# Ledger of designs, part 39: designed miniproteins, single chains, continued (4)

Each design is a single chain, and the fold is of that chain. pLDDT is the mean over its residues in the fold that is shown.

## One batch from the design tools (miniprotein)

Design m13419
Fold by ESMFold2-Fast:
Parts: structure tokens; sequence; C-alpha cells
Structure m13419 (fold): chain A 72 residues (1-72)
């Protein structure tokens, strides 16, 4: 559990660093990976059903894409 959370935080940090460097595409890819991992963590904890986790993942990916579009 904690390792998966740490991986998600690490990916998000790398995504923010990529964004700061002006690499919006890489930032988006890393953010999508981190958000997918976060959704899996939520399901494992029983905090969300599989459907809710999938909806959260889709929403998070959409948000990350919107953020990348704003930077571009």
Amino acid sequence: MEKLREEAERLLKEALEAKAAGDAERALELAERALELAARIAVELGEASEAEAQAARDAAIAAARALAAEVA
C-alpha cells in the first residue's frame, strides 16, 4: 500500500518537474500514470467500487489533459 502511494507521489513530482521544464507532453503522461495508480489504491482500500475508481481515473486523466492544453 504505502509503496504504491509513494510511487504515485514520485510520478506526480516528476510530472510537475517536466511541466516546469516546459515539457507538457511528458508531464501529462507521468500525471496519467500517477492518477491510474492512485485509482488502484482507492479500490484496494475499499474506499471506492471498481466503477467509481474507473470514473475517478477517467476524470483525472481528462483533468491532466486539460491542464496540458492550458500550458500549450
Scores: mean pLDDT 69

Design m13421
Fold by ESMFold2-Fast:
Structure m13421 (fold): chain A 100 residues (1-100)
Amino acid sequence: ERQRLELETLLELAIMSATLARKEAERGDAEGAVEGARLARRNVERALELAEDEEVRELLERAAEHLEEAERAAEEGDLEGAVEHLEKALEDLAEALERV
């Protein structure tokens, strides 16, 4: 119960951070996109420490990879690429949250 609530909270924080990063990338703020993607990835990495379900873990590992790709794209000034990677991460995170 407590561990499940903590996992749900971390996933909600990751979704919030990734959503903000996407909005920053869409408005041309590369620095904001990088920061939001890093915050989302930290929350996903913490969620992975708590997740015991294999399907949830696979979704979180994919989300972490997409968030790392989004951060790299934003750092290189590829904001369109950053948005695409953030959208993929958000899809995986939303599915993980539904399974918790």
Scores: mean pLDDT 90

Design m13422
Fold by ESMFold2-Fast:
Structure m13422 (fold): chain A 68 residues (1-68)
Amino acid sequence: GNREKLLEIKEELNKDPRIKAELVGEDTLVITTTLSVEERIGLALRLIGDYPDLEVSVSGNTITIKAK
């Protein structure tokens, strides 16, 4: 389900010490980063490509993933 996908994304992203991914409720993953602008854009684009059934949005140093 969507929650299982978000938990898998959370576990993978939290392997990088510059990334903190937190599950909020059942359908939202909030990702806070200390990555460079270029690295954050690259991460967001990869997430958009890998998870077409999820909505990815970027605001400052935060990336948010939601079930559509």
Scores: mean pLDDT 82

Design m13423
Fold by ESMFold2-Fast:
Structure m13423 (fold): chain A 69 residues (1-69)
Amino acid sequence: SEEAKRLIELLKKHGLKLSDFGIPEDGVLDEKTKAFIKELQALFDLPTDGVFDEETFKALEKLIEESSK
């Protein structure tokens, strides 16, 4: 899915994997990825639609950046 692709690309950019967030890479990434996206959206007070749009992308990028310090 597009959401999974964008998430994987962002994580690779920062040298990370889905498994680093407790999401197994041995299955249907769609379901696990959507759940993770919704959790990010909830954390940043965004609509929890599970779509990896620009706002969700920025939220994840900020989370990764903060955790790297």
Scores: mean pLDDT 68

Design m13424
Fold by ESMFold2-Fast:
Structure m13424 (fold): chain A 104 residues (1-104)
Amino acid sequence: LIKLAEEYREKALEYGKKAVEAAKRGDFEEAEKYLKKAEEYALKAVNLFVQAGKYDLAAETGLELLRYQAKIAEAKGDFEKAKQLEQQGRDAEALVEQQRREDA
């Protein structure tokens, strides 16, 4: 499960990066296509990490997706959505860091 989850997480990162680069170029149709693939792979990775009891890795995968979503929203000029996604990411990072320190 963990190895497969890591493969899906890596694919989510690859598509997320492609989505951000497309959005920076103003190609929002291509950006949305890549973001959808990043979301699909991130969801698969999160589900497998949860099944494996790796809640910290599941949270990190979700955080990575939120960062890509925020960057794309910012590129589109949707600064309110970008701020909301960035705040969700910060809140989730704080929870992951707290749990990691407690479980160490």
Scores: mean pLDDT 81

Design m13426
Fold by ESMFold2-Fast:
Structure m13426 (fold): chain A 61 residues (1-61)
Amino acid sequence: SAEAIALAREATLALAAGDEARARELLQKGISLLGGNPLATRLLEQGRLEDAAKAIALAAA
């Protein structure tokens, strides 16, 4: 979905700005919008936030 892609993009921009808390919030919203995503959830738990954003964007494409 376009909305999940937009959330992943915003999360990446938040990370570039050093706002990890906002990035985590946006990634969580993206995962929820997809109805769950096991890979993105695992990457988020591992602190691999940029990889989690990529996983959300790919799943939403």
Scores: mean pLDDT 87

Design m13427
Fold by ESMFold2-Fast:
Structure m13427 (fold): chain A 65 residues (1-65)
Amino acid sequence: SRSEIRKKKLKLIGEILRLIGEIFDLERKIEETTDEEEKKRLEEELEKKKKELEKLLEELKSLPD
């Protein structure tokens, strides 16, 4: 039903917003860090979260209006 789709969209939007916040936090930490080893770890975490975000955005896009 349309109401079930709406609830699923809201849940996905919530997950997407949380993930965007985490990505922004990681990008800031990368800019602030001077430790090359720590920077590499943060960049790996950032790449993982960006891929997760892409997957969630595609899932949201696939849902009917």
Scores: mean pLDDT 85

Design m13428
Fold by ESMFold2-Fast:
Structure m13428 (fold): chain A 70 residues (1-70)
Amino acid sequence: GKEKAEELVREGERAFKAGKYQEAERLYREALKMDPRNSRALRNLGRVYAKLGKHEEAARYLQEAAELER
């Protein structure tokens, strides 16, 4: 579970750097299905939504990530 989630986060980060935001979203969402409290996946998903102009969704995911890091 957790190791596969970390692999998906790394794949999502590569997709994000390549500008493949829809693919990055898919990979981060799959990581969160395996590890729902993965703050890195939540933060990165928030960054994807910010790039897509979905600012309300971006704020929600970034806030959830911040709360997990308290």
Scores: mean pLDDT 86

Design m13429
Fold by ESMFold2-Fast:
Structure m13429 (fold): chain A 89 residues (1-89)
Amino acid sequence: SINEEGEKKLEELWLSDDPAVREKVRNMLISSLLSDNPETQENTLALVEKLLEIKPDPALIERLRELLTQLTDPRLRARLRELIARFSR
C-alpha cells in the first residue's frame, strides 16, 4: 500500500533515469488503482496527477488507457480519462 512516506519515495524514484525503477513505480500505481479501497484509489489518482505534472510519461499514459478496460467505477474511469486527455502528447 502507498502511504505519504511511500508517496515521497515514489516521487524520487519517478525522477530516476533507470527504466526498471520507473516501471516499478508504474506497476505500483496501477496496482493501487485496482485496489478495492476508495481512499487508496483517490490518493493514487492524486499521486498520478502530481507525478505526470513533474515529468510526463507516455508509458504510464498507455498503462492508464489499458486500465480503463478493467475498471467499472464510473468516477474513477472519468478521472482517468481526464488525466489521459490532459497528459497525452
Scores: mean pLDDT 81

Design m13430
Fold by ESMFold2-Fast:
Structure m13430 (fold): chain A 60 residues (1-60)
Amino acid sequence: SDAELIEQAIAMLRKIAEQARTIDPEKGELVESLLERAEKSTDPDEAVQLLLEAMRILRE
């Protein structure tokens, strides 16, 4: 389901963000903030948008 995929994506990206923070603290903190907002969201569309933004930042 979409909710399960969102939960799994948040968990995976959070681990990546923690490691990224040791190299680029500002980028890592920004990504973690987006993931916290996604986790708190009750709207799947909002959560997906936040996850896509987090992935975009991590790819750059």
Scores: mean pLDDT 82

Design m13431
Fold by ESMFold2-Fast:
Structure m13431 (fold): chain A 94 residues (1-94)
Amino acid sequence: MPELKVGDVLKLTLTDLETGEVTERTVTVQSVKRVGDRLTLVLEDEAGNRYILHGEIVAEGPDWLLLHALLTELDANGRVRASRTVLLRMERLP
C-alpha cells in the first residue's frame, strides 16, 4: 500500500479480539505517523467521531493494511466511548 497521508479516505474492518465482534467504518485520515511497522493514526468519520490507533502492521498489500492495534474511540464531543484491542483491515477508497 502506498504511504498513508492526511485526507485519505479508508474503509476499516475492525475485529475486536476480546469479543470477536466485527464492525465496519468509513473514515478520513486526520493524522498519521509510521516508523517501520509501527503506525499511529487519528481517524474521523462523517459524524465527527474520532478513532485513535496505536498498532503494528502485520501484513500489507497494494491497497490495504492489516494492523494489530489498540483502538480508542471518541464521540464528536471528545468523550471516550471504548478502548479495544483489534485486528484491523484498512483499505484505501478511491
Scores: mean pLDDT 84

Design m13432
Fold by ESMFold2-Fast:
Order: structure tokens, then sequence, then C-alpha cells
Structure m13432 (fold): chain A 61 residues (1-61)
């Protein structure tokens, strides 16, 4: 959902990731590819990868 994408983008940006990397990670996560989502976020920041992974696993969005 769009709400989930926005929540993940906010979490990744707070951890210092570029918005584009966070957005790509969210696309993977919405498709159910959590490992791919974390890998895309890691391209921008290690912290962002962890933040995005937790948001998707916990359904914080």
Amino acid sequence: SEAAREAVLRAARAAGADEESARRATEKGIQGDLEGAVREAAKGSRGAAASVGMAMKDGTA
C-alpha cells in the first residue's frame, strides 16, 4: 500500500538513506522480497537497511 511505502521511506530517511534507495527497497518489500528490500536500502546506508527491514517485518506502517 502507499501508506506502507511512505512509512518505510520516512524510516529510511531518518537513518540517513537517499530517498531513491529507500523507495526501491520499499518496492521490493511490497512484493514480499524482504531480503531484496534490505539489500536495496543498504546501497544508501547500513542504518537504513536495518530500519527498512524492521519496518517491513513489524508492519509498523
Scores: mean pLDDT 66

Design m13433
Fold by ESMFold2-Fast:
Structure m13433 (fold): chain A 81 residues (1-81)
Amino acid sequence: GSKEEVIELLEKAIEAIKEGKYEEALEYLEKAEEMAEAGGAEGLAAMIRAAKKALEEGKYDVAINLLERALELLKEGKHKV
């Protein structure tokens, strides 16, 4: 479902960041943000936007930490922060 697709996109984004594939990571995050907004998950969308900004600023560890936190909340059945 939509939640499982967002989880996959966030996991792919983290992997892309770790591999230095920042453009691919941004594409995955863009899709995840659109899905979060469409699903009314405003807190999740805000976390994804913060991670995108951290990536654009070269703060890769911050971006990964934000995305890992978003994944934990999703896997715990929570869609908002």
Scores: mean pLDDT 84

Design m13434
Fold by ESMFold2-Fast:
Structure m13434 (fold): chain A 85 residues (1-85)
Amino acid sequence: SPTPQQLIDDADRRVRQVQQQMDVATPSQIQSIIDQAQRTLRLAREAFRQARRDGDTDLMRRAIRVISRGAGVLQRGQQMQQQSR
């Protein structure tokens, strides 16, 4: 099973990637990017739960930053999805 550090490293990489994809997204790509952002948020939330159990304050802060960024991408994608209909 992945460690909390591995989970947050993966989530951080993924959130940067989905943000870049959303910046250049065509209407047909938006749903796929939303799905990726939702999966990334699940990873970051799981990392936060594990870091909290371990008392790892640095990983908790990092997970919160990834969650915040991922939520922003998701919100933007949902707004763009409305405009593409």
Scores: mean pLDDT 87

Design m13436
Fold by ESMFold2-Fast:
Structure m13436 (fold): chain A 80 residues (1-80)
Amino acid sequence: MEEEFKKLKEEAEKLKKEGEEALRNGDRVTARQKLKELGKVAEELRKLQKRSKDPELVNEINEEIEKIEKFALEGQKKLA
């Protein structure tokens, strides 16, 4: 479970970096695709959170979901 969280967190970091780069380059198609992929990572994190019985891990997963949602909101504003 900790390893699954670590992998999802690393994937989210990569997607944020790629999405930010696409936004800087004006590549709206790639930016939207990266935001969609981040949404899938957030869904996997929510599933992991529901399976976890460790309150500390649940809190860490929730913080990562919030970071993803904040990034997606800012990205959508730039794409509007």
Scores: mean pLDDT 83

Design m13437
Fold by ESMFold2-Fast:
Structure m13437 (fold): chain A 55 residues (1-55)
Amino acid sequence: SMELEKKAKKSLEVYRTSTDPVIRRAALAEFNEVLKELPEEVRKELEEELQKIQA
């Protein structure tokens, strides 16, 4: 669980900081895939962070 949360946060950071559309797409896909394996509370927190980046 902690390793998956760390992986999700790393993918989100790559998505936030990367300017390459291909890398951003891959990071977002990995983020969403890892998110499925996380508890609902953690998933909601990370989804809120994603929404802030996309706003």
Scores: mean pLDDT 83

Design m13438
Fold by ESMFold2-Fast:
Formats: sequence, structure tokens, C-alpha cells
Structure m13438 (fold): chain A 63 residues (1-63)
Amino acid sequence: MEEELRLEISKALALMYASVESLSADEETKKQLEELAKRAAEAKTEEEVKKVIEEIKKLAEES
């Protein structure tokens, strides 16, 4: 189950990177994305993973 959530994070990050690069997002957004990626890798519970995904989604919408 945790692996499935991790896969979703990877997909979200890949999609976000593609979108951010295509739209020429600013460096601050890219840095936050990298920080969220690290948090996702360190996440050990479903709640932590879900929080990271939500933050990523917010970042994409605001960018």
C-alpha cells in the first residue's frame, strides 16, 4: 500500500517537473519542488505522503 502511494508521488513529481520546465517556472518554485521531493522520500506514513502530494498540487496550481 505504501508503495502505491510512493508511485503516485513519483508520477505527480514527474508531471510537475514537465509542466514547470515547459512553463519556465521560477527558481523558487523549483526549489520548493525539490524540497517536497525530499520530504516524500523521507515519508514513512500514509499521512506524510498525502501531505506532500497536497503541497505539490498547491504549488502546481499557484505556479
Scores: mean pLDDT 68

Design m13439
Fold by ESMFold2-Fast:
Structure m13439 (fold): chain A 60 residues (1-60)
Amino acid sequence: MSAAIKEALQEMARLYRESEDKEKAGKVANELSIWLSKNPDASKEEIEKQVRKAREEVRK
């Protein structure tokens, strides 16, 4: 697993822990995990863009 993917998963775990809406955070984390599984060759920039999108959704 690439360092960028590992970092993305760690960030999502942190966002899940901090979120007051655990159901929403869990759904967003699952969607990101599915995206990462379908895009194993994604660039660091693409992964960071998806993590930012997930972070915004969790914090709404």
Scores: mean pLDDT 76

Design m13440
Fold by ESMFold2-Fast:
Structure m13440 (fold): chain A 72 residues (1-72)
Amino acid sequence: AAREELLRRVAELEREVLAKVEEYKKLPKEEYEKKVLELTREALRRVLELLETLPLDAEQAADLAAARARLA
């Protein structure tokens, strides 16, 4: 089902984000904070893209598209 696939993809994204945060620990504090903020925005954008795979009505789909555009 679409929801089960969404949950699986979110779990994969969580693992990717955690791995990148571990890599960023090697950076100076200022670069670490900047990279973590960039990673957070990118991860949120990808979650919104995954939510678009759900069977949404037109209003719900438009709201998600608008939210994703604000993160770009």
Scores: mean pLDDT 77

Design m13441
Fold by ESMFold2-Fast:
Parts: structure tokens; sequence; C-alpha cells
Structure m13441 (fold): chain A 116 residues (1-116)
């Protein structure tokens, strides 16, 4: 179902944003940019997780999941940018998380559009 697919996309976005937040926090604990990026990615992951839980509840849930997944992708990207300023290894791990979150957001959006 389209609503289930949107929920799955949001769950993927939450996982990616969580990875970006962890990479920024662990690799860049001494960097203000990495710390700010970790907070943004963490907030995005929490929002997408909530969206995933709601997303299986029909077309409105699917739309909510897609919006939450987009927020996670944005937060994950900020996390990756912060992590890159802290170090190359942390930046590469956070970049992988950001790409996963962006893919999840795309899948959630496509599913939500088909649900309407």
Amino acid sequence: EASREAAEGAAEAARGAGEAANAAAEGGAGSPEAREGALAAGAGAAAAGAGAAAGSRGPEGARGAAEAAEAAARGAREGAEGAKKAGEEAGERAEKGAREAEEGAREAREAAEEAE
C-alpha cells in the first residue's frame, strides 16, 4: 500500500539521519559545526521516526510521513556538513547517512503522491 511505502521511506530517512547525527557527534565532539549538525540530524531522525509510525494510517498519514522524511533528509545533510568540518572520516560516515535519508525521503514522497 502507498501509505505503508511512505512509512518505510520515513523509517529509512530516520535511520540515515540517526547515522549522520551519530557520526557528527562522535567524530566532531570538539567542533561547534559538528555539534550543531548532530542536533539537526537528531531532530530530523526523531521527526521521521514519528512520521513512520503515523504513515501507515492512510493518505494523510502518508503525506505526514513524507514531510517528516524530508525534514530528516535536511537535518542529515546539515549533520554531514558539520561532520566534514570536524574530519574526513566523520564526514564520510555522515554523508552515507545523509544519502540514505535523502533516498528515504524520495521514496516517501513518491508513495504519498500516489496515495492521493
Scores: mean pLDDT 77

Design m13442
Fold by ESMFold2-Fast:
Structure m13442 (fold): chain A 119 residues (1-119)
Amino acid sequence: MITLTESGGGTFKEGSSVTLTSTISGPVENIVVVGWYRQKPGEPKEFVASIDLFTGETSYAESIKGRATISVDRANKKVYLNLSNLKVEDTAVYYTFAVDLGDFGKVYWGEGVALTVVK
């Protein structure tokens, strides 16, 4: 069984930067895509970023393009989301996902980490 555990949240000042981290536990051999979604207060979950682990190809939502960077540390089984120039509107719960082709493309989700941005 694969589990995703997010960390690095908390309360941050507008204009600062944060790196959110997800640690993957369990077998990762067939994980092909990892990424991040977020859920803002009163809104549905929205896509933030993804990376294809075979090609290194990244995808970003237009709303965060130029302010977000996704990266992976495969040796330590970590996925990072760096957010720069934080805005109050970035306040959300951030969730990681992982796609496992060994389990018919099953998507594993983390429990989420809260990020609050204040003036």
Scores: mean pLDDT 87

Design m13443
Fold by ESMFold2-Fast:
Structure m13443 (fold): chain A 77 residues (1-77)
Amino acid sequence: SEAEKLYERAKKLFEEAKELAKEALETGDEELKLEAEIKLGIGLIIYGLLKKLGELTEEQEKELEELIKEVDELLAK
């Protein structure tokens, strides 16, 4: 379904944002930090839409929330 594709897209964006945020923290590279913030932002728009439409399972919502929290914590450092 389209909802499953959007879930997978949001998850991939958050995973990529986490990797970029980790690298930015390690290297001090502000461009990587900006890329992480952009990917997080796009993922949050998709996540917000899926949540509003009730298209996420409880397990999927929890998984995405955990990824969002991890990215936020890395970007706050």
Scores: mean pLDDT 89

Design m13444
Fold by ESMFold2-Fast:
Structure m13444 (fold): chain A 55 residues (1-55)
Amino acid sequence: DEEFLERLEERIKELKEEIEEGKKTGSLSELEIEELEGLIALLEGVLSYLKKKLE
């Protein structure tokens, strides 16, 4: 569903913004940043796979 893909892209964007803010404020640890980066990579992989099948 296209709505699902749009929501997934929005979520990835929000997570990237959260990392950016956490780096600037120092509110996120190195490990937390690594975990969020890993989550983003997984979500981007899923998004890429789904886009290839639906678009």
Scores: mean pLDDT 81

Design m13446
Fold by ESMFold2-Fast:
Structure m13446 (fold): chain A 91 residues (1-91)
Amino acid sequence: LDEEIAELEKKLEERAKELEPTLEKLKPAAEAAAAELAAAGREGTEAEVLAFLDKLAAEYAEKDPELAKQIEEIKEILLENHALHQKILAE
């Protein structure tokens, strides 16, 4: 069980590393979104981060389909990390 969790974490880390250049490209947009949330007196919840990624993916779907695809991959990694954390917490 611990071996399966470690293997999943390793795969998620490898996917995150592959998306590192995409994260750098999205950094200005992410910083702007974080500043807007802070100005509104809100902290970035997981739901708000996921909604932000959905909005970016939809916005880039027609303009830059490859970037939109990579944004969806980032969202999947976040959801898988959340599911893995829940699985660890339940056991």
Scores: mean pLDDT 68

Design m13447
Fold by ESMFold2-Fast:
Structure m13447 (fold): chain A 76 residues (1-76)
Amino acid sequence: DRIEELKERIKKDPRDVKALKELAAELLAQGKLEEAIEYLEKALKIAEETPELKHLVPELKELIEKTKELKKKLEE
């Protein structure tokens, strides 16, 4: 339900960093790590291109790295 609502928001506004972060958080809660990483990387790219959002870049990079490490450990 919430995931579909967030996906619809992103379809209408692909640069909605808040929706991308909320969707990634929901996917992480469901163990969908690979899909969560995709949305976090989209949010990171937008934050890097948007001066007002550059303060989010370190937190997004850290969350992506931690999620990739978790995914790798679960697949090994």
Scores: mean pLDDT 83

Design m13448
Fold by ESMFold2-Fast:
Structure m13448 (fold): chain A 59 residues (1-59)
Amino acid sequence: MKEAEEAEKKGEEAFKKGDYKTAVKYYAEAVEGYLAAGDMEKVRRVAGKLAEALRKAGL
């Protein structure tokens, strides 16, 4: 898998397990990877998940 897609999947797994700090780390990596690829639709999707993970992590 591309690194951004792998990071997104790891973020989703962490989020589902309630590990929001780990989800934030992986979602942030996925956002950076999708930004570098110019995929703004994936950036928007993952950025929304990152924001929710940040809120739940107390950040």
Scores: mean pLDDT 81

Design m13449
Fold by ESMFold2-Fast:
Structure m13449 (fold): chain A 65 residues (1-65)
Amino acid sequence: SLVERLYRGLKTLADSYIAKGKINPEKKEEYIKLGNELRELADRIYQLVKELTDLLKKIEDILNS
C-alpha cells in the first residue's frame, strides 16, 4: 500500500540519518536526533492510519447491517 511504502521510506531515511551521525562527529547528535524523530513520527503515522482504517471498517459494517 501507499502507506506501507511511505512508512518504509521514512524508516530508511531515519536509519540513514542515524548512520550519518555515527561517521560525522561534528553533527552526530543532530543527525541521530533527527533520525529518531523521523522514526517516532513514522510509527505514529502508521498507528493513526491503522486506527482510521479500523474505524472506517466499523462504519461500513454498521451501514451494511
Scores: mean pLDDT 81

Design m13450
Fold by ESMFold2-Fast:
Structure m13450 (fold): chain A 60 residues (1-60)
Amino acid sequence: AREELDALIAAAKDEELRTFLEMIRGLVDSIAKETGDEEKAYEEGLELARRVAEKFGQPL
């Protein structure tokens, strides 16, 4: 889950996309700390990250 999101960030070719993905990771980390459910937070974050990448024309 976390490793998959980090891989998407590393694979991002566009700097704006990379910035948005890093913001998503920060949000996911905050939610994981608040809820104590890291798996769910990263699963939802990964889904959001994929949707954002598609909007940039870069399905990762």
Scores: mean pLDDT 77

Design m13451
Fold by ESMFold2-Fast:
Structure m13451 (fold): chain A 50 residues (1-50)
Amino acid sequence: SSLALEHRRLAMRYGTEASQLAVSGGDPAEVARKLALAASHLRKARELEA
């Protein structure tokens, strides 16, 4: 649909991936990277919705 919706979907996806990786004892640097990507996409979605 809209670019904002795409960014919200990506934010949710990266957030979920980060949580799953953290629970499985994965690389903390990769968890942090995914969380940063999730935050970035969420910020972009909010900008596009303004």
Scores: mean pLDDT 86

Design m13452
Fold by ESMFold2-Fast:
Structure m13452 (fold): chain A 64 residues (1-64)
Amino acid sequence: AAENPTEQAVADLKRRAADLEATPGSLPEAARVYAELFETYYRLGRHDEAAEWAAKGQALLDAA
């Protein structure tokens, strides 16, 4: 279980992104959540992980 607010926020964003990606017509909204995951990981100093989330968001926009 995530005890700190940042871990909880990351978990919530991941769930939201998955829900939006599974919803037809919501790829741009899913990409926005992936961008928020990028910012969150970047601020945590997890730059490699941040780059992966940015790439996922861009891939969704390219697919839409």
Scores: mean pLDDT 77

Design m13453
Fold by ESMFold2-Fast:
Structure m13453 (fold): chain A 123 residues (1-123)
Amino acid sequence: SDEWRQRYDELLVELSRVEGEIPEELLEEFVKLEGLESVPEERVRALARVLQATLKRLREEGFDVTSLDVRKALSVLTSVFLTDPNASREDFLAYAESLLGELTPTQRRILELIYDVRQEVTA
C-alpha cells in the first residue's frame, strides 16, 4: 500500500542517519514492515545492523536510499540473510538475479556494496 511504502521510505531514511545503536522504536517498525515477528531477536538485530551500515554507505556514495533499485536490493539482503547467512558473493548475486531478473549495472553495484558491508559488519 502507499502507507506501507511511505513508512518504509521513512524507516530507510531514519536508519541511514542514526549513529550508534538503533532505537527500539525503529527496530520494532522494521520488524513490522518486513514481517519478521517470527525471527529470533538476535537475528533481527544483526540484520538491522547490516541494513543500517548499508544505508549509510549507499548515502555516502550518493545513492538515493529510497530508490526502487535500493529497495529491491534490500529485499535480496533480507531474504539471503535469513535463509543462507553464509552465502558467497556468487550465491548472493545469483539469488538477486532469480528475484529481479537480469541485473542492471546500477543494481549490480548496489548489491556488491551490500555484500561487502555485510561481510564487514558480520566479521
Scores: mean pLDDT 85

Design m13454
Fold by ESMFold2-Fast:
Structure m13454 (fold): chain A 87 residues (1-87)
Amino acid sequence: EEEAIKKLRDLVEEALLKAGASPETARQVADNIVKNLKEKAEEAGVDVKEVAQRFIDTLKELLDAGKDPLKAVIEASRKVNEWLKEK
């Protein structure tokens, strides 16, 4: 669980830094995403590790497709939230 959360945080921070965000802003956004995903996972009764891994996989797919890093982070968050609503 801690490993997946750390990997998610690192990926979000790297993506935002590549988009021109400051290290402080990148960290704050990553922290907010982690907090929101944990809350949504608990609401849906899904393992936080599973949710974090889904986010990581989705973000990597979007970045590999050449999407803007900031838009990729936003879309990954949206897709994971939609997936959790189906649980």
Scores: mean pLDDT 81

